# Ledger of designs, part 91: designed miniproteins, single chains, continued (4)

Each design is a single chain, and the fold is of that chain. pLDDT is the mean over its residues in the fold that is shown.

## One batch from the design tools (miniprotein)

Design m15147
Fold by ESMFold2-Fast:
Structure m15147 (fold): chain A 118 residues (1-118)
Amino acid sequence: AATAANEAGLAALQERWEALLARAERLAATAPVPEVAAEAARIAAALREGAEVEADPVDAPGRTVRVRLRADGELVFEGVGRGPSLGEALLGALEELVRAVEAKLDELEARHRAALAA
């Protein structure tokens, strides 16, 4: 059923979120480059604060959901999802958000490895 698929999707995203938080916290604690450590700390703070969720209440043929991560009130990451239901749109928005965080942490970890090799 769609509900069971949505629950499985949310559980998978929660596990990815927890893994991203652990990665960001580890990088913030261990990176010798101050800019990498500071950016990782900001990502960790935003992930701990949690996502702001905004749904379009008047999307008649479907639903649009926006999810945002903020640190100290400033936007760090955003995801947008669209779907025939609120749950599907939310999953899409969270998936896009998680992918954006993963890409940024991959970049910071690569920068960290390059600094250690120098």
Scores: mean pLDDT 82

Design m15148
Fold by ESMFold2-Fast:
Structure m15148 (fold): chain A 80 residues (1-80)
Amino acid sequence: MEALEELRRRAEELLAELEERVKGASPDEIAQLATETSRRLEELAREAVERGADPEEVRRLLQEAHDRILRIYIDALEAL
């Protein structure tokens, strides 16, 4: 339970950081930031499972977070 909630909190922090860092970035930088955020999120998800979080719940949260990364990426490119 706690491991899943910590993952959700950390995911929100990473997504908020991504939204700020894409402001004024080039298209290549936006793509790199989205990729780095995705990779770090995968690492946090792995750690959550190792700490006893339900793998299916982690998978669903990870999918939701990836959808949000894609939204941030698209919105950042449209703002250029």
Scores: mean pLDDT 85

Design m15149
Fold by ESMFold2-Fast:
Structure m15149 (fold): chain A 95 residues (1-95)
Amino acid sequence: MEEAREKIRAFLDSLPPELQRAARAVLAVLSQYDKITLDELYERTGLPKETLERVLDALEASGLVKRKIENGKEIYEFASPEVKEAARALIEEEQ
């Protein structure tokens, strides 16, 4: 848990300030689902498409999130259950 929390914190701290808030919103939504489509992320976060895609690309590059294509749709999920729990705990502690 601590290792995954530190990885998420380091990821957030590495982003430009304008993307840090967007990344927290994306992590909060992802923490509530086992998997979620790109379209649902747009609806639930309210972020501009370009901002959402930049955050998702950064999360995937950091190994925190996996991108899959299922039935022609882009699906996103945390890389592991440990990362999901760490993200949930971090978001809950910041509220």
Scores: mean pLDDT 81

Design m15150
Fold by ESMFold2-Fast:
Structure m15150 (fold): chain A 92 residues (1-92)
Amino acid sequence: SNLQTSLQTLEHLVKNASSIAQKLDESGDIGVAMTRMMSSVLVTGMRNSPPEVRQQLSPLVIEYLSSLKAGLTDPEAQEALDAAIKKIEELS
């Protein structure tokens, strides 16, 4: 897996975070479930990445999750994102 490709993908997600957050928020319970799934996938991916990859991807993953949180109104979705951010910060 090319680190540069992963960085470019995360940069693209960050740029689209507001649009993604709006769609998740408007999707109700499915949006909450998707937010939890994305949070879990990102935490698992970071945990299973080599330390050098983790160090380089962590700032963009945290920026993406933080940007999603800013656009979400559901407390459960916000809590899932906060928990994921904290776990990724602890891994970095």
Scores: mean pLDDT 87

Design m15151
Fold by ESMFold2-Fast:
Structure m15151 (fold): chain A 61 residues (1-61)
Amino acid sequence: DAARAQAMAAADSMGQDTITRSQIRAIMQRFLGMSDVEIQRMMRQYGIGDTATRDQFRTML
């Protein structure tokens, strides 16, 4: 949907194949309205540590 597309566009604008935990939190809070607790839960569910690949991030959206 539009929110997922905006989140991916924000990740793409970083020009890197990996995204940090802080960047994931910022993007998901801004575009998806998720709380920090919800984001941390999802990152654990998808096995994401300090960084994620773009494919891992895309799968979470």
Scores: mean pLDDT 78

Design m15152
Fold by ESMFold2-Fast:
Structure m15152 (fold): chain A 89 residues (1-89)
Amino acid sequence: SLDDLYRPDALLRAILEAAGATGDTWTRSEILTYIGLYLIDNGLLDPEDPLITLVEGTPVGELLGVDSFSGDDGAAITAAIDAHLTLVE
């Protein structure tokens, strides 16, 4: 549901807070929005291909277990983020 709230673990929460997130729980859509803001704010886009995100050595790279990802990896990225979320009842 779009109304479902999640509590992130400490690693994901630190990324969200670095992107300006406040509070304790967020929807999946809000979490994805803050991760996107983090990536933009830290200049992690590949300058040769704007669809490629370079995350080696970053907290997002640690969260996802990858050095880079593309827009085609959306399902894998969502699944990796879900591993760091707890559904709030």
Scores: mean pLDDT 78

Design m15153
Fold by ESMFold2-Fast:
Structure m15153 (fold): chain A 84 residues (1-84)
Amino acid sequence: GTKEEALEVIKLLEELAEEEDHKELLELAKEVREAVENDIGGGAVDEIEARAEQLISEDEKAKRVFEKLEEELRKKILERAAKK
């Protein structure tokens, strides 16, 4: 995985969070984007991950966004594999 691949996943998460009108998840996705763009690691990334896990466990809209994210990522992988 590259920084570009990570940013693509985060961008898709931002788009799906906006589609579901989930402002808290959209803010979290932006924080993750900034962390990746600025090469921030360690405890900051761990804290963002913990917040994401909490949102998924407590919020049905957040679960739906992550389910859609997984589906869209699978589609992108298949589309890239078809380009040969």
Scores: mean pLDDT 73

Design m15154
Fold by ESMFold2-Fast:
Structure m15154 (fold): chain A 85 residues (1-85)
Amino acid sequence: PTLYRPNPALLEVLNQVVSGDVFTLSDILTALGLLAIDWGLLDPEDPTVVDLSGTPLGEILGVDSFDTRDTEELVALLKKNMEVV
């Protein structure tokens, strides 16, 4: 599997819920899910939209929300903030 090293800003956010410096894409997506739950960003009745407005993650990725039905956009944004190891 391909391993990624997040930039320092993204790494600080991810390290609130996961340990380490290098991750698979699956590990990163799992960590983002944990952050969304921990910060109360998921609608319990409609999990298709995650609100990132005013969060450090939204600032780093440059977006106000994610549509969970299209993870291709999320993956592209994450790759801009990570290096392949």
Scores: mean pLDDT 77

Design m15155
Fold by ESMFold2-Fast:
Structure m15155 (fold): chain A 71 residues (1-71)
Amino acid sequence: SGLRELVDEIADKFRDNLETAIKILESLREGVRLSLEILEKQGKLTPELRKELEEFIRVIDEKIEELKAKL
């Protein structure tokens, strides 16, 4: 999926600096979490949108764990 591809591209661009890759992915995760919270508070969070944003967080978390295992 495009989400997995985006996360993989970030990791590849910073492959020589895994700590920076992790920090970028953690920042992206926080941005997605805040978006989810804002949409929920506004009553605009549909079940499909929630599923997509939660899947995005899951993909990010998987890559962070993968990169941390290489430290």
Scores: mean pLDDT 86

Design m15156
Fold by ESMFold2-Fast:
Structure m15156 (fold): chain A 65 residues (1-65)
Amino acid sequence: MEEVEVTVTTLDPTADERVAVNRAANKAIEAAEAAGAEVTRVEVLSVERTPEGIKVTVKATGLKK
């Protein structure tokens, strides 16, 4: 089985960290699925509050075949 990892960083203008994390995780999952992987794991790598919003980095890991 081939492992696929996709890392997505988003800057979300929301003040709600939970909303920002969920949106980033969904984008990472969509990117991995677009690459032909079935997502098996999602990891939140970093969450940072900035003046522009909440910056979230998420890694989605999946298997291709």
Scores: mean pLDDT 82

Design m15157
Fold by ESMFold2-Fast:
Structure m15157 (fold): chain A 58 residues (1-58)
Amino acid sequence: SLRERLLAADPDRDGRIGPAMREAVLAIARELGLPVDGRVTRGQLRLIAALLGVELAP
């Protein structure tokens, strides 16, 4: 599932947005047809993750 792909980018379950988490969220957003390109904000990454039931650190 998309949620499992996102959780795989955070194996320590710390919610931190590192490069792996950022890339996972952006890949999922593009697959869902969301208007994200180039540089997205931390808030936008957190919102997209929240839609999949995953809470990321602020």
Scores: mean pLDDT 75

Design m15158
Fold by ESMFold2-Fast:
Structure m15158 (fold): chain A 86 residues (1-86)
Amino acid sequence: SEEIKLAVAAVLLAEMYFTLEVLKRGGISMDEAVKEFRGNVETLHELGMITDEEYKYLMKLLDEKTIEGLEKVIEFVDKKLSEWMK
């Protein structure tokens, strides 16, 4: 259902925020953080919540392997979640 998809997206967003905070505090490597973010982006794509173009864009940001790239992925998903809840 739409409500279940939104709940899943919210959980994935919270997981990405947690992963980024752990990365910033030195608890995980950049490669580990990117792997976790890729899994979350793939799940959003499989659920049909993001387009093929948006998926490509987000994966490109993750390929940068920068904190700024990860922050942009979170910002994108957070904005889309707000739009999906309308």
Scores: mean pLDDT 88

Design m15159
Fold by ESMFold2-Fast:
Structure m15159 (fold): chain A 68 residues (1-68)
Amino acid sequence: SSMELLRRTRGLRSDDEFQRTREATRETLVRLLGQPEEAVEIELPEDASSKQWRDWRETLEAVLRAQE
């Protein structure tokens, strides 16, 4: 569960969409890899800035496409 992280991210104007994308991407990776531990390696740290989340989202999309 990432409910607390989602609530904090919603405090930032542009990050609600990103949190949904993160959850969907991580869930897909867990299904493809079969190991939740591997999926969390690409999760953002608790104190990530909005710019870091944008850069990281681009990386997540690349990983998701590579798994397809």
Scores: mean pLDDT 54

Design m15160
Fold by ESMFold2-Fast:
Structure m15160 (fold): chain A 77 residues (1-77)
Amino acid sequence: RSSLTPKAIHDGMTLIMVGVLRSIKGHEVLSVEEKEIPEGLESVITYSKVEDGEVVRYRLTLKTGYDGKSTLKVERL
């Protein structure tokens, strides 16, 4: 409570993840979508990566609950 709000934590983590992805050669951030869900906040980051000469897409989902706890999921599209 006396520290950062869940939204500030979520926004900060999203910015760090996008920044890291953009810093890696061969990676391209395609979209960043943020929404509010009943249990907290959700960011969906879609990015592409060049693997073996082929463009592969991934979806990274960051969820931050109103209690400040975060979960991260990465899926190949």
Scores: mean pLDDT 78

Design m15161
Fold by ESMFold2-Fast:
Structure m15161 (fold): chain A 66 residues (1-66)
Amino acid sequence: AADRIKKGRDEMSQLISEMNRLLAEIQKARQEGDQARVQQLQARLNQVNDQIVKTRDEILKLGREL
């Protein structure tokens, strides 16, 4: 149980780092006027955000079992 919660937290930290990286890349792409790149990065950001929500829900569920 504790190991699964730790894995979820590690995954959450990785997802947050990915989100921050994508936000920085989106900002750069906007400054460069690369609309295609912005759209690709926003699609990835949406995927990462969905994973964050699911991971958060899993951590909360596992925490209730302890």
Scores: mean pLDDT 80

Design m15162
Fold by ESMFold2-Fast:
Structure m15162 (fold): chain A 120 residues (1-120)
Amino acid sequence: IIVFSRRPGVVEQLVAGLKKELPDYKVVGATTWQEVFDILEKTKEKKKVVINVDFHPMTEDIIKELREKYPDVIILDYNKLSRLVKTPLRYDPATGTIDPETLEPFVKELAKVIKELLEK
C-alpha cells in the first residue's frame, strides 16, 4: 500500500493510521511520483494499492503510466476514493495536515476498503 501526497505531514498521518489498522500489509508513503514508481519497481508483492490523497487529482499521464507499467495496481485517486470512503477528510488550512477528529474514522473506513480491494 502506497500513500501519496505532496504534504509530508499528511503522508505520515495516513501511513501511521493504516499501519495500525492493516498490520499484515506493507504500508509506505511517498511525496513524489518518482518515489511511488521507485517503490513499485522494487516491490515483489502481487497486489499493490496506490492512494492519492493530495489536494490535486492524478494527471491522466501518471494514471496511464501506472496502468501500463503495473497493470495489477489498484489506483485510488480522489474521485474513486471519495466514492468508496464516505467519511470526509478535513484539512487544517493553517497546517495543511488532516484534522485529528476526521483522521481516525477516515483511516478505519479506508483500511476496510483497501482490504476488500486486495481480497478481490
Scores: mean pLDDT 71

Design m15163
Fold by ESMFold2-Fast:
Structure m15163 (fold): chain A 100 residues (1-100)
Amino acid sequence: MPSIEELRNQIEFLAAQALLAAAQGDRATKAAYLAQMEKVGELLYEKVEPLDPEGAKELRELLARLIAAIAAATDAAGIQEAQRIGKEFGELVEKIIKKV
C-alpha cells in the first residue's frame, strides 16, 4: 500500500496534469485526470480514516472542492482558484501527517 505522502504526491501530480489540460482546452484529458484523482482520493481516505476520522472527512470535502474547481477552470482566474485550493489540500495532508 502506498504511504499517505505518496498518495498526496500522486494527487498533486494528477491535479497539475488536469490543470495543464484545462489550460489547453483538452476537456477529455482533464476529465480522465479528475477521475484518477477521485480514485487515489479514496485510497488516501481509507488510509487516513483509521488514524484521523475527522481529517479523512476534511480531506474528502477539500478534494471534492479541488476537483470541482479544476472541472470549472476555463480561464486564468479559474486555474488560480484551483491552485489556491490545491495548496490548502497539501497543507491539510501535511497537518494530518504531523498529527499521526
Scores: mean pLDDT 87

Design m15164
Fold by ESMFold2-Fast:
Structure m15164 (fold): chain A 90 residues (1-90)
Amino acid sequence: MKIEEAKKAFEEGNYREAIKLVLEALEQDPDNKEAYDLLAEIGRKLGVPELVKAAELYRLSVENTDPEVQEKLRAKADELLKKALEKLGI
């Protein structure tokens, strides 16, 4: 499973590869909380606050039951993720 490969890359210090694998896992399952938790951990290791905040907002969206709140959280997370990826050259 792609999330298991992402965790292995993270443990080996291959943070850029870990991010790509997390994003691939999220493309298949956008409600995967474990993938967002790993994305936040990578962001903390790399000192990229936009990545941490994006992951936290996606995770809150998955846990929320209000569709309007989910949409608002995901929209903000998408913008922060884009900024994080630009900083990382991905």
Scores: mean pLDDT 84

Design m15165
Fold by ESMFold2-Fast:
Structure m15165 (fold): chain A 67 residues (1-67)
Amino acid sequence: KLAKVDSYMSVVALDADGVWRVVSTDFDLDAKPATQVVERLASREEAEEARRRYDKRLEEIKKQIEK
C-alpha cells in the first residue's frame, strides 16, 4: 500500500569533512516498516559501488514484494 519500492533509491552524499556516505533503504518481507541504512566510505568511487550494491538488493526485494 505505502511500500513504494519503485521510488526507493540509494543516495550518495559528501560530508563537509570529506567522508562519502550512501543512504539506502533495507526491507525484510517479515519485518515492517522499512529501515534506513547508512554506510560511510572513503571515496566517491567506493560510495558509487556501495550504491550499486544497495540498488541491486532493492530490485530483488521489489520483485519479491510485487508477487
Scores: mean pLDDT 66

Design m15166
Fold by ESMFold2-Fast:
Structure m15166 (fold): chain A 82 residues (1-82)
Amino acid sequence: MTEEARRFLAAFRVLNALYEAGPDTWLTPEELAERTGLSVEEVQEAIDFLEKKGLVEKRKEGDRTLYRLTEKGKAWFDALKA
């Protein structure tokens, strides 16, 4: 398996976990790691990629950073499942 394929698979797993949790649900990187079976480091790399694509957004609340699907991310994922 190529490194590029592994990165895309990780990004897809993170998107799927956010979608399954609920498109309006905010999750921490630690919660995403638990849901996907990825390390927190792999989740953070996937999130950085997805955020650059506008598919995921972040919010800081105190000492926590939370992430959720954007409207664009939800629409893109819905189109893939159709």
Scores: mean pLDDT 80

Design m15167
Fold by ESMFold2-Fast:
Structure m15167 (fold): chain A 58 residues (1-58)
Amino acid sequence: STSTPSSPRLVLDEQQRREQEAALPGLVREAETADGVEITRDYDPERGELLVTVRPRP
């Protein structure tokens, strides 16, 4: 994709898609906590897109 949409969504290139699929095979969603924030990653394998939501921990 040549367009960057105004949303908390990452459009992955081929290399990033391969890395994401290798890191989380079979996972379409992962939640991780880092540096006082909670990061949720939703990977759409059909589109090759990663939706990343970052929110502060309570």
Scores: mean pLDDT 60

Design m15168
Fold by ESMFold2-Fast:
Structure m15168 (fold): chain A 66 residues (1-66)
Amino acid sequence: MMKELVVRVPGITTEAAAEAVELARERSDDRVVMHDEETGVETEIDPSATATQNASRHAQAAADAR
């Protein structure tokens, strides 16, 4: 069974993205999603990408959700 782990943050920061990437690397069989409490946008963490790249992807998803 694929587990989905949701990391809730009050705004996407590089630090929050770094913690989510580390969690995704530790739990390779699970899907890690970062949820921004300010925008309501969720993005799946890519453990092969950097924290900065994951944060940038979230910012783009938030822009596209408008």
Scores: mean pLDDT 74

Design m15169
Fold by ESMFold2-Fast:
Structure m15169 (fold): chain A 61 residues (1-61)
Amino acid sequence: LSEEEREKAIERVREKASQFLSPEAVDYAVRAMRTALNAGVDPEKAEEAALKVAKIYEEEK
């Protein structure tokens, strides 16, 4: 992935998360997405995983 594509994917996750999650969970989703992309995970799979873990974080917090 290019750095530009990575930034766009992170921004997309932030936009989606902000529709349904608290600001704390949105930041958690963005962090998870960034970590997954740095590990070489596909953007679509990374987005799915990031949103999933952020939802769990919100429910437990």
Scores: mean pLDDT 80

Design m15170
Fold by ESMFold2-Fast:
Order: C-alpha cells, then structure tokens, then sequence
Structure m15170 (fold): chain A 79 residues (1-79)
C-alpha cells in the first residue's frame, strides 16, 4: 500500500470510530484505526501528507462535534 492509500484507510477508520453505534463496532473500529495509524506512520515521513491527513482527521471530528451540538440545541429548543 502507498502512503496515500494508508492515509485513506486511516481517515475511513477514524470515521468508523466516530460513527460506531455499538460497543462491538466501537472496539473493532478502534483496533482498525490503531493498526491503520501505525501502518501510516511506518510508511511515510512526508510532512505535507501527514499534515493533510491530520487536517482530514480534524475535519471528521469537527463534523461529529457539530452534529452533537446541533442535537443539544434542538433538545433545548424543544423544552
């Protein structure tokens, strides 16, 4: 696998962790994300690719946080 393909796997694994709906899904996703992260770091020292991958991971986390905040706002509005 190329470093770029490993970066795609890592982003996909991170998204799976953040969207897991059961303990089993979460545990499997965490294990997959850890493996993908180790493989990515072993395959690349390109600071540009690392920075792009970190930005993509941050975007996934931000999307999840925004959805959570929107849900809390909706609950307060319904009260």
Amino acid sequence: LSPEELAERLVAAARAVLTATSREEYEAAVAAAAEAYAAFLAATTDPALIAETEARLAAVEEETAEAGLAALKAIKAAE
Scores: mean pLDDT 72

Design m15171
Fold by ESMFold2-Fast:
Structure m15171 (fold): chain A 59 residues (1-59)
Amino acid sequence: MEEGRKAIDEVLEKYRDKLTPEEIEELRQLGEDLIARGATPEEVKAVLEHRVKELIEKK
């Protein structure tokens, strides 16, 4: 649990200035849902980074 939440925090911290507060909350919820489904910290990080890149690549 701690490691998965660390992965969420790491991704959000890395891209915080590129995201709106609403996007940050959505990504946090997605990450926590993935952890609840048994995803590893690496998988959580990869999924969140993919989603972040989709959001910022259009900016």
Scores: mean pLDDT 78

Design m15172
Fold by ESMFold2-Fast:
Structure m15172 (fold): chain A 85 residues (1-85)
Amino acid sequence: AETYEFENEYGTKATLTINDDGSVEIEIERGSIKILGTGKKEGNTITGKAKIVESNTELDFTAVLEGNTLTITFSGGTVLTFKKV
C-alpha cells in the first residue's frame, strides 16, 4: 500500500491510500467537515467519487500520480497536491 498526504494553512488535512489491489481511499477533514471517497488506479491515473458526509453531496475526482506527488482535481475545479509519506 502507498500513502499520500495533504495539509494546508487553512487546517485542511487529507490522506489518500492506494491499496495493493489498486483500490483507492481518500479522507479529507477541515474542522467538522469530512469528505470520504473511493476510487481506482489505472496506470498513473486515479478516478473516483467522494462525498461530503455532512451534506451528502457527491463529487467526482480524478488524480494523476507522478513519482512522490499526486494531484487531485474535483469536478468543481478544486485542485489538491498530495505528497507521498
Scores: mean pLDDT 83

Design m15173
Fold by ESMFold2-Fast:
Structure m15173 (fold): chain A 74 residues (1-74)
Amino acid sequence: SAEEKREKIEKEILRLAAELARLGVPDEEIAALMERLAKAKTVEELIAILEEFARRHPQARAAVERAIERIKEI
């Protein structure tokens, strides 16, 4: 269902936020990302936001790419 897909996407986003914190991404950058993701109206927009974030934070690229692949599988 759409509700189950939304829950799975939210869990992947929370998992990514925790991993970004461990990778040393500043809390304010993670908070800004979470706000942008919460406002995304489509999965396509959500993925675009994540791809932009990965370009700006090369140290987080692998973690973000894994999250994108998991989201695409939902």
Scores: mean pLDDT 85

Design m15174
Fold by ESMFold2-Fast:
Structure m15174 (fold): chain A 96 residues (1-96)
Amino acid sequence: SSELEKLREELEKLIEEADKLVQQLADAYRQAVAAGDQEKVALLEQTQQQIQQLIQEMQQVYLDLADDPKAKLERLKEIVEKMIELLKKTLAELAA
């Protein structure tokens, strides 16, 4: 359906945004390690752990919603949006 096509396109755009933010987080991690900033390293490691939990939730969605493509795409979109919010929050805290 056209609704499924729109959800897929929206999800792909969100994944692209998340990928860019993950690259920024990786750059921030390298800078924090080089500076010996243990507090920033700890914050980044905590964020990485939370991202891994969200990835596990995405994997579970693929298993649980295999027969419901609309619900699957909507749930994946929600998880990626949470990932983006987490990444933006962490990057803002690092910039402060």
Scores: mean pLDDT 88

Design m15175
Fold by ESMFold2-Fast:
Structure m15175 (fold): chain A 85 residues (1-85)
Amino acid sequence: MARYRALQAEAARLWAEIEADPEAVAALRAAVEALEAEAAPAVAEARELYAAGDVERARALLDEILLEQTERLAARLAELRARLA
């Protein structure tokens, strides 16, 4: 998960900068909520795999979900920054 950790650290830096602007914070919160809603079907699939006893596939899918969500969050943060420019 080296890629995920690197993106997470980058997101934390951007978050600290955005927190200085209350309107940007509200827009970021809405973006995070939308990303969580997008992930819901894949999370449900991972839960089904885990319930079926396929723990390794469930874990691999969760790792992919975390990476995809982190990449999408980074993209939405970049879009937000571009709109504020």
Scores: mean pLDDT 70

Design m15176
Fold by ESMFold2-Fast:
Structure m15176 (fold): chain A 74 residues (1-74)
Amino acid sequence: MKIEEARKEAEEMVEEAKRLAEQSISEGARKVQELVEKGLEDKDTRQVYFEKADEAAELISKINAEKTLAKRLA
């Protein structure tokens, strides 16, 4: 069903956003924007995409904090 398909797609996008953010924070942030845009396309799946966009943004924030600390300490 649409909600289950959206959840699976959003979970895959979160994992990709995390991978991209480890290489480049800006690329990870771009993927989070894609999640938000997907949520805006269909109101029935909006909540799923927005929840996963929030998860991805939090993960990217943690990766950015780790990179910032590593740069300052190294």
Scores: mean pLDDT 79

Design m15177
Fold by ESMFold2-Fast:
Structure m15177 (fold): chain A 98 residues (1-98)
Amino acid sequence: MKETSHVVLVKVAETTPEQRRETLERIRRIAEDAGAKVAAVSERKGTAVFTAQTEESARRLVEALKAAIREEPELFDRVWAGAADETVRLVADARALL
């Protein structure tokens, strides 16, 4: 019996390299505040991947990201969230963007 890890992948909008870096740093701080771990960040591709060990931490991260998207929707392209055991294909496909 394996515990389900929660994965959150964020892709920022196509902007200037400076704006992309700033947005990725903001997302990273949101994830750390939510208790998630940074798995990977790519400034070149504008992507960040986070893992949460609990459903509660994953929920906090998703809600914080939704709040950031509502404030500045033009800075974000996509957000994927899923439990690895429940959404393994979607999570694996999302990671291919790294």
Scores: mean pLDDT 69

Design m15178
Fold by ESMFold2-Fast:
Structure m15178 (fold): chain A 71 residues (1-71)
Amino acid sequence: DKDVKALIEALEKAIEKMEAGVPREEAIKEMLEMLRKAGVHEEQVLAVEEALKDASVEDLRTALESLKLSL
């Protein structure tokens, strides 16, 4: 699934940036823009934003692991 692969790549970059000291809000914003550029529909992008609004780095890693298993 193209959208799942785009989300995996975006999550990996967001985790990398947060671990490098980029503020969470900035890392998540860049992740959402990556999804938009990859052609993910705006409704799905908004659903991802809502799901991740309070997510920690550990939560993002868990989501990434689950998505990789869904390929």
Scores: mean pLDDT 80

Design m15179
Fold by ESMFold2-Fast:
Structure m15179 (fold): chain A 55 residues (1-55)
Amino acid sequence: DDLLLELNTKLREALENSASLEEIQAILDEARAQGVSQELIDKYLAEAKKLLEQQ
């Protein structure tokens, strides 16, 4: 799934570049608009929050 590959790539790059939660939310909002399921968006957001809490 190209949308999932694009989402995973953008989230990985954002986290590696110390992106804010606001920037991560913007990436997830765009992915949702492109057709990624809300369930999957919620999972990615939860994981990103956990990674940010470790910094």
Scores: mean pLDDT 78

Design m15180
Fold by ESMFold2-Fast:
Structure m15180 (fold): chain A 84 residues (1-84)
Amino acid sequence: SAVRSIIENALQAPVTDANLQATFSALMALGVDPQTASGIVGAIAAFKQAFPDMTTITLDMVAAYRSQLRTIVSDSQVDNIMRY
């Protein structure tokens, strides 16, 4: 899905204010509500803070990202985001 591609691209990119704002804007352009989009961007920033020098995404990193999303958005929203 387009949402999944945006999230995967953001996870591979450096955490800069410009990249986080671009991710937020891209999610908003797809019709993601501002609160959910903000939650996703916050989860990406928190994930990258935990794994600052990541060059490869592992299953453990995906699990950590899912865990961070669950602190901000509902479980059903996490499952929808992570499925597609």
Scores: mean pLDDT 66

Design m15181
Fold by ESMFold2-Fast:
Structure m15181 (fold): chain A 80 residues (1-80)
Amino acid sequence: MELSPEVAADPRIRLALRELERARAEALPEEREEVARLEEKLREAIERANRGEDISKELLEIEVELGILELRRGVRRVTA
């Protein structure tokens, strides 16, 4: 991913990259498509941020979707 200095310094973007890397490493086979989709959303958000656009909504959407993925994983763990 191409990161401008401002984008690379954004702690929310760094956190999202870290969380997606973790999610990909921990992903079950059935979760890989969801993680890949979130990675694509983050790539597009970074492209927008590189153009000086506000990506707060995109980052929030990624965080919400990661939370839903973790909740589904938790439910499977509890109900299994």
Scores: mean pLDDT 73

Design m15182
Fold by ESMFold2-Fast:
Structure m15182 (fold): chain A 66 residues (1-66)
Amino acid sequence: MEEARKFLRELLKKYNLTLTDEQINKLIEAADGDKELMEEAIKRLSKLPDPEKYIDDIVNYIKTKK
């Protein structure tokens, strides 16, 4: 959990994204320690005009890859 949160925060900083702790928790739960899947999800999210609106879509994307 703690390592996954640090990794996600570093990705968010790299892609200039700002997410709430609640949104971060949803992404961590969905990815379940899969760093490659998390990075791909964040890359996809960063290309959207309003990333916050698409958190649930990205969570579903992560779940379909498991």
Scores: mean pLDDT 78

